Designed miniproteins, single chains, continued (4). Designs and how they scored, part 45

Each design is a single chain, and the fold is of that chain. pLDDT is the mean over its residues in the fold that is shown.

## One batch from the design tools (miniprotein)

Design m13650
Fold by ESMFold2-Fast:
Structure m13650 (fold): chain A 79 residues (1-79)
Amino acid sequence: VDERIAELTAKVGEIAAEKFRQLGYDEGATLAEKMAEAARAGNVDEASRYGEQLRAKAATDPEARQVLAEAMREAIDSL
């Protein structure tokens, strides 16, 4: 269970980082990369903290919200 959650979290972060980077949203890309890296390292609490920061950004930015929604769908489809 935890391994699958970590894999999903890492894939979401990796996909979101690429999308944010293409949009020039460096802060979003950095947070997503750190979330993915923490998830790959097994640092669940650290990954959760970065994920919550991304979610907070998405709450006030429709573009960031769309990127995260697309990243989640693509990550789930890849499992």
Scores: mean pLDDT 82

Design m13651
Fold by ESMFold2-Fast:
Structure m13651 (fold): chain A 75 residues (1-75)
Amino acid sequence: SLSREEKLKKRGEMFLEYYEKNRKKIEEQLEALEPELGKEVVEEARRVLEEVAELLKNKDYEGALELLREAGRRS
């Protein structure tokens, strides 16, 4: 079985791959949600996704997880 660290790494790598491949679709979906959620919520979501992607590129899997958890609590 995979260790906790290896599972977190694999999940992070899958997230980053999906995000990079689907960046335009994700951006279009965020823009489509702006009328319902408001500009501030959409801007925060965009910022969080960009920060998570940056942390994952730097192999900071724990930092990325903590940022996602914190964003989920605020939204």
Scores: mean pLDDT 82

Design m13652
Fold by ESMFold2-Fast:
Structure m13652 (fold): chain A 70 residues (1-70)
Amino acid sequence: SARDDEIDAAVSEVLREFLARHPDLTREQRVALGRAIAEEAMKYRDTLTPEEIRQRVREVAEELLAQARA
């Protein structure tokens, strides 16, 4: 559906943006980031709008990134 396509696009865009901004991440950190983003989106796919999901996956990515780089 258009909604599912928008959610998938939002998730992919957030992951791409974070990976581009943080090229120093290890393979393990990149895998963990992708998994966490996908899990967050999956949790809210049927309950939140694509924009709300985009915001939540960005928050999860930022939290993981802060922890991974500390």
Scores: mean pLDDT 82

Design m13653
Fold by ESMFold2-Fast:
Structure m13653 (fold): chain A 84 residues (1-84)
Amino acid sequence: MKVEVKVEKLPDGSYRITVTVTSEDGSFSITLEFVTRLGPAEATVAAALNIMVELAPHFSPEEINKVVREAIKKIDEEIKKLEA
């Protein structure tokens, strides 16, 4: 499964976080987008919870856990780039 993360810092200091999860064959794709003024840690937790809720009907707990870990890592890296 492919996980793509995009983080944009908005003029008001908020973050727009977009997470796209695609199956290896491209037959399944979901895109989650949210805007938050929360700090990096809280934003990452909120993203993880949203991913788990959306994927739970479609995938095993093991696959969801892999996606969540990858998304968390990518969100953290992108926010750090914007704050550096």
Scores: mean pLDDT 75

Design m13654
Fold by ESMFold2-Fast:
Structure m13654 (fold): chain A 74 residues (1-74)
Amino acid sequence: MEEALEKAREAAERGVEEVREALRAGASDLEVRQLINRGASEIVEAGAELPQEEQDRLLEEFAARVGELLREAA
């Protein structure tokens, strides 16, 4: 469980960083959406062994951080 939590957190951090860099580089809406979907999928895969509540929390935190980046880029 600890390894799954660590991997899920690493996936979330990587996903946020990829979205941040894509927005900075002027990536298309489609490209940004694909990165968000990939990040969410990687979190779910890495966190598959975690309780559903932990998975939901990680996804909500990821979505909130990505949402802030999208708001700042607009």
Scores: mean pLDDT 83

Design m13655
Fold by ESMFold2-Fast:
Structure m13655 (fold): chain A 60 residues (1-60)
Amino acid sequence: SEEELEKLKEELSELAEQLAEKNPKKLKEIAEEFYEMLNEGVPLIEAYKKTIERIKKELE
């Protein structure tokens, strides 16, 4: 849904800012992985969820 996508975008933005401060190179790699998922036909919401989980793991 549109509301679900907006919430995921906000969460991803916050986590991406944290990772950018901690490890900007890793954020770039994860951003490339995100766009690769989209190019391979992964649904946008699913790609956001996977990317959020990936960043959370890097921030542990």
Scores: mean pLDDT 86

Design m13656
Fold by ESMFold2-Fast:
Structure m13656 (fold): chain A 60 residues (1-60)
Amino acid sequence: SAMEKARREAVLDRAIEEARRTLKESGGDVQAAFRKMVEVAGGELSPAELIGALLAAITG
């Protein structure tokens, strides 16, 4: 549904933003950024989506 898609996109965007914040605050701690993304996702994102979000956070 459109609502499910919007919710999923919102979770993904939030995970990327929180990962970027964690990278900036920690001076590039990728493990801390990944742990924060897993926490923010709350089980809503697949492993592939989490990896994609981490790569987006690192490269953007």
Scores: mean pLDDT 82

Design m13657
Fold by ESMFold2-Fast:
Structure m13657 (fold): chain A 68 residues (1-68)
Amino acid sequence: MEKGKEFEEKRKKYLEQIQADADAGKPVDELGKKAYEFLKEMERERRNPEFRQSLIDYGEKKLEEKKK
């Protein structure tokens, strides 16, 4: 649970940074727009129980790798 909370906080900060950059007009390329839309899509999809569990597992894996 502790690891999940850390990942959640980091994800929120990352999303806020992307949103701030978008507001500043930084993402002008198609790649930047796709990344931003992907993040929005993840927000929508996480409401599904099975997808939420998948995100938790994925987040733990990323935190483990980052600890290395």
Scores: mean pLDDT 61

Design m13658
Fold by ESMFold2-Fast:
Order: C-alpha cells, then sequence, then structure tokens
Structure m13658 (fold): chain A 62 residues (1-62)
C-alpha cells in the first residue's frame, strides 16, 4: 500500500541520516521496495551491514 511505501522510505531516510547506510544503498533499496521487490531490498540492506533496517522493512510488508 502507499502507506507501507511511505513508512519504508522514511525508515531508509532515517537510516541514511544516522549513517547506518550509504546514499547509494538507500536509493537502490527504495527503488526495489517501490517495485515490490521487498526481499531483494532486505538482502541489499543485510549485505550493507544494516540487518536491523532489513528486519524493519520486512515487518512493514507482513
Amino acid sequence: SHEQLEKAQRLLVRALLEGKISAEVASEAGRLINQGKVEEAAELLRKAGAEDIAEEVLKLFE
């Protein structure tokens, strides 16, 4: 839903501002989420060392 997409984007922006992920990772994860590729976005976040953010993203789309 639009609300889930908005929450996911806000989570990625917050993670970027806190230095947990790079701008490139935030941009690509956001693109994947907008395409419905939530599992791929979570995998990208885990590979970038942001497993906590990956977990929160997955919970938004349960």
Scores: mean pLDDT 85

Design m13659
Fold by ESMFold2-Fast:
Structure m13659 (fold): chain A 60 residues (1-60)
Amino acid sequence: GDEAEKLLEQAKEYMKQGKYRQAFELALQSLRIALKEGDYELVVKANKLAAEALKRYLAQ
């Protein structure tokens, strides 16, 4: 739904700002909501963003 999409857009904005931990946390929240709603296209998008955010956060 709209909530999961908004969380994913906020996570993308944090990625642009270099706030990878916040991006990861919001992407994970978006992923969980999308899974509950059965929005599998959004699940894939949120999972990819969460993985990238975590990779950037840990690669320091």
Scores: mean pLDDT 87

Design m13660
Fold by ESMFold2-Fast:
Structure m13660 (fold): chain A 68 residues (1-68)
Amino acid sequence: SEELNELAREFMRALEEGRFEEAREIFEKIYEIDPVVALVAAHEAYKHLREKDPERAEFARELMEEAK
């Protein structure tokens, strides 16, 4: 889905910019549409950020843990 791909890109940008509240809202929107895509997006963000910005990576990991 083009919409899901766009939301995933917005999620990554929000995290990179430290906009945690917006990142959570975008993650929740993706999760309502497709939980698997949401978890993949969060996991990719975690992998991308873990060496450059551990705090932002940890936020993505927390989103994955909360999504049960």
Scores: mean pLDDT 85

Design m13661
Fold by ESMFold2-Fast:
Structure m13661 (fold): chain A 80 residues (1-80)
Amino acid sequence: IEEALALLSSPDDEVRLEAAAELVNSEDLEARIKGAEETARLLLSPDPKILTRAIGVAIRALADEDERVREALNEAIKKL
């Protein structure tokens, strides 16, 4: 989790996407929130391959059991 959180600052969209996907599936609520926020930013990627995968992760975050994770994704998208 801490390693994945550090990878969210990577300049590489693929690295950030893998980290966000891992965090969204974490048992730690704060990690899932951070993963959702980064996933929203990845939806702006000019790479269609990254965009398609980011959409999949976003759908997972929207299905999260905790409202705070779903809200974090929605708020991050509004900031784009």
Scores: mean pLDDT 79

Design m13662
Fold by ESMFold2-Fast:
Parts: C-alpha cells; structure tokens; sequence
Structure m13662 (fold): chain A 93 residues (1-93)
C-alpha cells in the first residue's frame, strides 16, 4: 500500500517536473553523486520547481522512513502533514 503511494509520487514528479528531476531525487536517496548533481542543477535553473522537487523529495523520504519504521527528523515536519493525509487515504482503501 505505501509502496504504491511511493510509485504515485514518483509518477507525479515525472509528470510535473520531468524525468531528470526524478533521477536527481533517486541519486540523493541512493547516494549517487552524479544523479544528485543533476537534481541540484535542475533546482538552480528554476527555483519554483526546485522548491517543489525538495517538497516531493521530503515526502518520499517520509514514506521510506514509515515503511522501514524509522524515526523522522524534525526537518521533514513541514511535509509530514501532507504525506500523512495521503497515507491515511491509501490505508482506507
């Protein structure tokens, strides 16, 4: 269920921000320096899209932490309310 929500968020990133933005986030999550650099370049080119990418990245980080049962750092709190609502909707199905 949560893995399906993760796939939905990744699809939203591809549709709204493009494939390179998603690859940049995947690089950050997998500690791939080259892919992470692509994400950073994308954010510098368009600050509005950079903020949206950061928010979606935080949502994915929260989902991973919830799936693995890890504690969430305070820095993710602004994205927590939005992703929790989506998690609850998914679990109700």
Amino acid sequence: KLEELKEEIEREIRETLGEEALRGLEGLRNEDEELAALGAEYARADPEKGELLLRKGMELGILEALIEGLELPDVLTPALAEILERVEERLKK
Scores: mean pLDDT 65

Design m13663
Fold by ESMFold2-Fast:
Structure m13663 (fold): chain A 64 residues (1-64)
Amino acid sequence: SATDLSREELIERLRELAEELRKRGDTLTARQVESVVEGTERGDPLAEGSGVGILRDRDAILRR
């Protein structure tokens, strides 16, 4: 579950998602995910919460 991930695991999975989105040509969503990674690395709890939500909804995001 995304809620069970460490901060480092969350960042890694978000980076993988951003890379997948870039490969699919979804540059806008990839940039938004990258911004959430940057915030999480800075210790922003709002960015971390957004990252957890993004990973929970990963399959829906990739189906677009």
Scores: mean pLDDT 81

Design m13664
Fold by ESMFold2-Fast:
Structure m13664 (fold): chain A 56 residues (1-56)
Amino acid sequence: DLVAALGDADPEVRRAAARRIGELGDPAAVPALVAALGDADPAVREAAGEALLRIG
């Protein structure tokens, strides 16, 4: 489970985690991905949105 990495201090780690969760299709990560849509980093927000599209 990559949910812990979505809370990492490094935005590159958060972006990679969001993208990977989307590839794996883990629906348990949906609440964490929704939170990531409000991330300060635009690349993290984009990755979270893409992941949600793949899961849902």
Scores: mean pLDDT 82

Design m13665
Fold by ESMFold2-Fast:
Structure m13665 (fold): chain A 77 residues (1-77)
Amino acid sequence: NNQLTKIEGLENLTNLTSLNFSNNQLTSIEGLENLTNLQSLLFGNNQLTSLPDHIVNLTNLQGLSFYGNQLTSLPSS
């Protein structure tokens, strides 16, 4: 898992409440739009340059961590 460069294929896993992709080489994350039951999403220590699209639609999120990435913009900046 420490060598993943992208995540895909999550779109049908709608019952997931927690995902942890920390300490990979992720440059993008896709397929989160239907994961409305997510309460925790962790992707610290990756190579993300932007936050995942549709993250604002994850209304049950209580924990979000993206430290140690290469973010060039934030949603409120």
Scores: mean pLDDT 72

Design m13666
Fold by ESMFold2-Fast:
Structure m13666 (fold): chain A 80 residues (1-80)
Amino acid sequence: SEIDKLIEELQKLVDEYIEALKNGDREKFAEALRKISEVLDKLRELMKNLTPEEQKRAELELQRIYTRFQEALDELRKSI
């Protein structure tokens, strides 16, 4: 589905964002953050048209991405 493709894209962008932070690449960091924002906006709009069950599934996938992102940020904090 379109939502599944956007969730997959979000996972890739989060990985790119974390890698850019680790490498101090400000240009890639800013680009990844902008693209993440765009994907989140698209997901928010599409989620309005889902059934409650489909919304719950999408929310769980987003929570998994968020947890992975937080874990990566915690590891980065140990390095500074």
Scores: mean pLDDT 80

Design m13667
Fold by ESMFold2-Fast:
Structure m13667 (fold): chain A 67 residues (1-67)
Amino acid sequence: SELKKELLRLIGEILRIIGELFDLEREIEEHKEDEERVKRLKEEMERLKKRKEELMKEMKELDEKLK
């Protein structure tokens, strides 16, 4: 089923973003005293969180179509 393949692709993208978020959290912890760097990293995290939410919504919609 093409819908199942698409669902797996979305899951893969979500997992990739989760990995990037973990890397950004680590970077923030390593550079806590660099306020400008922390601000930029937090802005990137917010961008990725929004993208993850969009993909999770798409995943839910596809999952409902498979039922």
Scores: mean pLDDT 84

Design m13668
Fold by ESMFold2-Fast:
Structure m13668 (fold): chain A 110 residues (1-110)
Amino acid sequence: SLEELAKKFYEVFDEIIRLLEEMIERGEVTPEDRARIAKLVHELRKIASEIIKQVEDPELQEKIRSLTNEIIDLVNEALSATPEQARELLERIRSVYDELKKLLDEAIKK
């Protein structure tokens, strides 16, 4: 169901945020961290694609795609940032995610 896909999206997103917070606190990004984030980003894209397939509204499909891509771009930017910059990027990631979550809630109700 769309609701189950949204739940999986939220779980994968929460794991990405947890790992980013750990990297920021540690003050370093290891090759193992980069590999784990890359895998989770791939899973996030896959889930978003499946959500989009279940959404009938083309405008809503494009908004979900756009916001998902923005989250991924910000996550990748955070991996190359200083810890201070990464904290600011994390706040932006959460804001974009909150907007996406509202749109997914609307899609589930349709």
Scores: mean pLDDT 87

Design m13669
Fold by ESMFold2-Fast:
Structure m13669 (fold): chain A 55 residues (1-55)
Amino acid sequence: SEVEKLLELAKEYEKKGFDEASEEFRKAAEYLKKGDYIKATSYSFRGIALRVEQE
């Protein structure tokens, strides 16, 4: 469910033209799927930070 949510966020940001943020959310989903919660969390926050720069 969390993996699906991260992939959905990645698709939404890609549709909006935030390719870098989208890539970070995809990496977060990949690490979460592997059980690497620290890296998953880190990449999620990087995606959010990149999105905020576009406000």
Scores: mean pLDDT 79

Design m13671
Fold by ESMFold2-Fast:
Structure m13671 (fold): chain A 94 residues (1-94)
Amino acid sequence: MVEEAKKKAEELENKIKTLSGKELAQAYHDLGVAYLEAGEYDKAIEAFNKAIEVDPSLKPAAYLQIAQAYEMKGDTEKAKKYLEEARKVREELA
């Protein structure tokens, strides 16, 4: 539910201030998911990009989520690009 997603985002924003490395990357990814559920698509995209910066191994999952955020914003072209990038990255990591 949107209200629970907003509360989860606030908790993750606070927690992120105390984290580093892979835990920080996972927290940014979780924050992005919470923002998606809350309908805050621009914040979700930013959080997923920060997760990738900390841990590039999150690219396949993060690109799928970024594509979903763009689709929800109505940016079909960007959504398609990120879906294609997610597919390519999965093939490269396999």
Scores: mean pLDDT 83

Design m13672
Fold by ESMFold2-Fast:
Structure m13672 (fold): chain A 88 residues (1-88)
Amino acid sequence: MGEIVIPKGTVLTSEHYDLFKPDKEYLVKVEIDGEVYELKVYGSMPGGNLDPKTKKGEVGISSIRDYIPLGTVVAEDVIVIGEVEQSL
């Protein structure tokens, strides 16, 4: 279940961020400061947040590089978890 967008163990480059599409939702597990965070990435969400207590967060695609910078290691396969229907 879920389409694999970026495989586990990948070191993120500029090209990898272009794989995130505004009509989709993604589950991303990445290593930040030596800890694995579980992030939901949404095309429709501006900005983002990370909770250091739960190691979870939500991030908009437009702000993804601010929360998941270049050189971040993908801890688990990045998968599509949903699609966003836009009526306009």
Scores: mean pLDDT 78

Design m13673
Fold by ESMFold2-Fast:
Structure m13673 (fold): chain A 58 residues (1-58)
Amino acid sequence: MDEAHRVAGEMGRRAYAAGASLPQVNAVANKAFEVAEKEGVEKAREVGERLIEELKKA
């Protein structure tokens, strides 16, 4: 699904810009892709944004 790949890349880039490590960037992107395939791109963005916030607080 093209949209799933796009949102995964978007969330990964946002994590990287926020200072996440490469493994964290990959984890966020992979989770966003999985959620986008199962529940759609809007839900994937919500999940991705929450993961990025959690990484910043850790």
Scores: mean pLDDT 82

Design m13674
Fold by ESMFold2-Fast:
Structure m13674 (fold): chain A 66 residues (1-66)
Amino acid sequence: SAALERLKELLKEHMEKLAEKVKEELPDAEVEIKEDGDTRLTLKIKSKDLEKEESVDLLEALKELE
């Protein structure tokens, strides 16, 4: 779906901007954006004092944009 692909690109871009801001505040942080198949994006942040992982289901997100 063209809509799904576009949503994936936009969300990935937003996640990359968020990762940039996280690294600005936590210079020691390792930030990874992972594609789990074609329908899921995962943002993982790991630093000395923080470990956080968030996953987004692109099909569910697309449904919410109705």
Scores: mean pLDDT 76

Design m13675
Fold by ESMFold2-Fast:
Structure m13675 (fold): chain A 97 residues (1-97)
Amino acid sequence: SKKDELLARAREVFDRMVAELNALKAAGEITDEEAKRIAQAFARLVSLLLDGKPLDELREEAQRILAEMEKTLSPAAVDVARRGVEELLRIAEEIEK
């Protein structure tokens, strides 16, 4: 199903994000709290997709989340979050077509 494909692909994105965040934590470039906030934000966006929210609402929420992260998180953490969110949005657009 489209929902199963979305979940599988979102999990692949999440696993790559976790690997990058773990590498940054090992290097002392980000904190555990920053990594947790990114994981929680990604889970929220996946939840909105699973609830069938329109893509425009998802894009708006993603932009709001990333803007808040840019104010509070390190640039390295924000870079991981931005790339993961952009890939999730691309997956959502591809599956809904």
Scores: mean pLDDT 86

Design m13676
Fold by ESMFold2-Fast:
Structure m13676 (fold): chain A 58 residues (1-58)
Amino acid sequence: SVASYAAAEILFAGGEFSRSLGRNDEAIANYEAALAIPEMSEELKARAQAAIAEIKAA
């Protein structure tokens, strides 16, 4: 649904914002919540997965 797409985008944006503040645990939680939405776009899914991997590698 359109609402599910919007929720995924909002959660991804929340992850990006938390990461910009150095709140890595909150950023990962937001990215993982976005990835749990089945209707998440492949582009956003790839970006969220890359962001989580980068944070965990640091």
Scores: mean pLDDT 83

Design m13678
Fold by ESMFold2-Fast:
Structure m13678 (fold): chain A 119 residues (1-119)
Amino acid sequence: SAELAAYEARIAADPNDAEAWHNLGVVLYEQGKYEEAEEYYKKAIELDPNYALAWLNLGLVLDKQGKTKEAQEYYDKAIELRPNDRSLLLYIKGLMLKELGELEEAEKYFEKAEELERE
């Protein structure tokens, strides 16, 4: 994709561009390439350990691979970095409920999180 090529070019110019590594991971996640997305999110975190969104997205990609315990550790790290982000907390709670098979309850938390982000 054009986005993939653009982020690859940014990384070639600056291999320490944590945002470019993270965004490359997002493109791969959207393509269903979860193992590759995981590697690039990990690279973003190595470069910027305070990148809360990269920790969150690493959790999401691990959940997609059935690695629920490891995903929870990364969700906890995202919360630790942004403890007053109520939207993030509600979103992570929704993800936990979804993994427990409580899909209807999970959807309610996702809706609450999205509504807070719009305020």
Scores: mean pLDDT 83

Design m13679
Fold by ESMFold2-Fast:
Structure m13679 (fold): chain A 55 residues (1-55)
Amino acid sequence: KKSAEEIAEEVEELIKKGASDDEIAKKAQELLKGYSDEEIYEATVKLVEVLEKNK
């Protein structure tokens, strides 16, 4: 399992490589599979911050 930081970093790397919004969303959902509600919340907060920063 990846930490919330590792998930956010992996998604940010895809954004920087020019991946489509659909591909980014699919990857984020895949990475969050099997996480607890608390872990999902933490990762989601970091992902939203990364998405806003790279728009």
Scores: mean pLDDT 75

Design m13680
Fold by ESMFold2-Fast:
Structure m13680 (fold): chain A 96 residues (1-96)
Amino acid sequence: SEISRQVAADLLVAGGEFSKELGERAYKEGNLEKAKEWYEEAIAEMEAALELLPDHERARRLLAETLRNLARVYEEMGKTEEAERLRARADALLAE
C-alpha cells in the first residue's frame, strides 16, 4: 500500500533526523568516532526511506546534508578521498 510505504518512510526520516542530531552533538563534543557512527545510521535510515519512496524530497535533502556532515568528520580523520566521495554523492542527490 502507498499509504503504508509513506508512513514507513516518514518514520525512517524521523529516525534519521534524530540520528543526525546525535551525530552533530557528538561532533561538537569532539567525538569523531561517535559522530561517524550516528551519521552512518542516519544515512542508512534515509536510504531505506528513499528505497520505499524514491521521490521523497525531505529524505533526499536530509541524506545530502548528512553525507556532508560525515564528509567533514572523514576530513578531520585525515580521510580526504572518502570525504570527497561523500560530497560528490551529496551533490548528485541534489542535481536536476
Scores: mean pLDDT 89

Design m13681
Fold by ESMFold2-Fast:
Structure m13681 (fold): chain A 62 residues (1-62)
Amino acid sequence: KKIDEEYESLKKKFIEDMQKILGVPKEEAEKILSQFDKAGLFAFEGRLTDEVVKYELEKRKK
Protein backbone atom coordinates (compact mmCIF):
# COMPACT_ATOMS: atom_id res chain seq x y z
CA LYS A 1 0.00 0.00 0.00
CA LYS A 2 2.82 2.46 0.84
CA ILE A 3 4.45 1.73 -2.53
CA ASP A 4 1.12 2.09 -4.34
CA GLU A 5 0.45 5.36 -2.49
CA GLU A 6 3.85 6.68 -3.57
CA TYR A 7 3.12 5.90 -7.23
CA GLU A 8 -0.39 7.35 -7.01
CA SER A 9 0.94 10.50 -5.32
CA LEU A 10 3.54 10.97 -8.06
CA LYS A 11 1.00 10.48 -10.86
CA LYS A 12 -1.51 12.78 -9.16
CA LYS A 13 1.06 15.56 -8.75
CA PHE A 14 2.15 15.18 -12.38
CA ILE A 15 -1.45 15.41 -13.62
CA GLU A 16 -2.17 18.42 -11.39
CA ASP A 17 1.01 20.14 -12.59
CA MET A 18 0.06 19.53 -16.23
CA GLN A 19 -3.43 20.91 -15.64
CA LYS A 20 -2.15 24.05 -13.90
CA ILE A 21 0.91 24.80 -16.05
CA LEU A 22 -0.56 23.93 -19.46
CA GLY A 23 -4.20 24.76 -18.67
CA VAL A 24 -5.40 21.39 -19.94
CA PRO A 25 -8.23 19.23 -18.56
CA LYS A 26 -7.49 16.14 -16.45
CA GLU A 27 -8.14 13.80 -19.38
CA GLU A 28 -5.51 15.54 -21.50
CA ALA A 29 -3.02 15.56 -18.61
CA GLU A 30 -3.56 11.81 -18.16
CA LYS A 31 -3.01 11.30 -21.91
CA ILE A 32 0.27 13.24 -21.73
CA LEU A 33 1.40 11.14 -18.76
CA SER A 34 0.50 7.90 -20.57
CA GLN A 35 2.28 9.02 -23.76
CA PHE A 36 5.57 9.77 -22.02
CA ASP A 37 5.35 6.72 -19.77
CA LYS A 38 4.87 4.44 -22.80
CA ALA A 39 7.86 6.15 -24.45
CA GLY A 40 9.94 5.03 -21.45
CA LEU A 41 10.88 8.61 -20.65
CA PHE A 42 12.08 8.99 -17.02
CA ALA A 43 9.52 6.46 -15.67
CA PHE A 44 7.65 8.21 -12.82
CA GLU A 45 10.55 10.18 -11.40
CA GLY A 46 10.21 13.89 -10.62
CA ARG A 47 12.34 14.64 -13.67
CA LEU A 48 9.48 13.36 -15.83
CA THR A 49 7.35 16.36 -14.84
CA ASP A 50 10.10 18.87 -15.62
CA GLU A 51 10.89 17.34 -19.03
CA VAL A 52 7.24 17.01 -20.04
CA VAL A 53 6.53 20.60 -18.98
CA LYS A 54 9.47 21.85 -21.06
CA TYR A 55 8.41 19.77 -24.05
CA GLU A 56 4.75 20.77 -23.93
CA LEU A 57 5.50 24.46 -23.36
CA GLU A 58 8.00 24.47 -26.25
CA LYS A 59 5.51 22.62 -28.46
CA ARG A 60 2.76 25.14 -27.72
CA LYS A 61 4.89 28.31 -27.92
CA LYS A 62 7.27 27.30 -30.70
Scores: mean pLDDT 65

Design m13682
Fold by ESMFold2-Fast:
Structure m13682 (fold): chain A 95 residues (1-95)
Amino acid sequence: SIEKQLERSRRLAEEARRRGDRRSEATHLFEVGLLLSLLGKDEEAARYFREAIELDPDDAMSWLMLSGTLDRLGKKEEAKEYLDKALALFEEARA
């Protein structure tokens, strides 16, 4: 039922967008990215992680997931840059 979870997360993201709830929209777009990654749809997953980052650029987990997705797509340089960004954000959260 990953497909049903995808449909739900997409709907919740759209509902959050209509309300102007950027944080909830980012969270649900991130969930869509995770589910697409589980289905091996890495190019689509990367797009959703990028959208989540646009809405919530300090969410370290979104940068981490995007990095891993880009690494699987062979985009090694971008993956490294975004991994470094994720690690910096995790460090900031600890301070």
Scores: mean pLDDT 89

Design m13683
Fold by ESMFold2-Fast:
Structure m13683 (fold): chain A 82 residues (1-82)
Amino acid sequence: ATKEGVEKAKEYLDKAGEALEKGNLEEAIAYLEKAKEAAKEGGTEEQGKEAEEYLDKAIEALKKGNLIEAAEYLGAALGAAS
C-alpha cells in the first residue's frame, strides 16, 4: 500500500464531505468514487477494504437521496482509513 493512495483517499473524502454540506450530490458522488479508487490502490489491508465498502454504501445512499445515511457512511469510511 502506498501512503500517497491513502492521503489521496482522505483528501477526496474531505472534499465529498464539503460537497454534501453544500448539497452538491453530483460532486459528492464524484469525490466518493475517486476516494474509493485511491483507497483500493493505497489500502491492500482490511482498512482499505472496509473503507471501500463504506464508500459503496455512501454512494448508494446519495443516489437514493439519503444525505443522513450517506454522511454516516462517509464518517465510517474516514474512520476506517485512519
Scores: mean pLDDT 74

Design m13684
Fold by ESMFold2-Fast:
Structure m13684 (fold): chain A 120 residues (1-120)
Amino acid sequence: KAEDLLDEGNVLLANKKYEEAIKKYEEALSLLPEDDPRRAVALNNIGKAYLKQEKYEEAIEWYRKALALDPDFAEAWNNLGEAYYKQGKYEEALAYYQKALDIDPGYPKAQENLEKILKE
């Protein structure tokens, strides 16, 4: 089942097995219907795996794919901001953290990331 592959991917991601996690998420995407809301989550998690490997351009591409399916995905906006921050693109990072907070004003990671830029 696609759900089992998503769960396996999540466990692998948590255990820092990034390439194995990506493969499980890609397998899940091959089984999920085109309009399944879990597709955006899987795409975002592939982006997270690339971000952790310091593959920032790849991470950005996958986060953008997630946001194309779900533009109200606050976590994906925050993660996109983190990728830009890691590239030294602080103005873009700030804008994306602000988008995450516009969607979810109580999002703790986006608030912390925004404050970090403003203190620098």
Scores: mean pLDDT 89

Design m13685
Fold by ESMFold2-Fast:
Structure m13685 (fold): chain A 64 residues (1-64)
Amino acid sequence: SIEDLEKEKEALEKQKEELEKELERLKKEGKEDSKRAVVLESALAILEAGIDFLEKLIEKLKKE
């Protein structure tokens, strides 16, 4: 259902916020080039793509 997709999107957005906070902390520590920072940046890119996909899908379903 649309409600289930919205809940999934909210879960991904919450996960994104948590990873963004961790990445920001690493950058403040001067560890922006660390392996952990690179992994977090990759994970954030995947989460952003997933959120965008779900948002687009929800909008399409709401119109039809």
Scores: mean pLDDT 84

Design m13686
Fold by ESMFold2-Fast:
Structure m13686 (fold): chain A 61 residues (1-61)
Amino acid sequence: SELEEAVRYTQEGLRAYHEGRYREAGEHFEKASEHFRRAGRPEEAEAMEEASRTMYRLAGV
């Protein structure tokens, strides 16, 4: 389901973040945001978009 995919990408993003892989973390949170939006979860989608932008800033992009 879209919600299951969103949660999976969120967990992958958190793992990448803890490992200092900020670009990959940003990509995972961006994917999570899209799946949350498709699941009808706009607040969670927005939170993941903000997380993704933060990760890209940490990656220097």
Scores: mean pLDDT 90

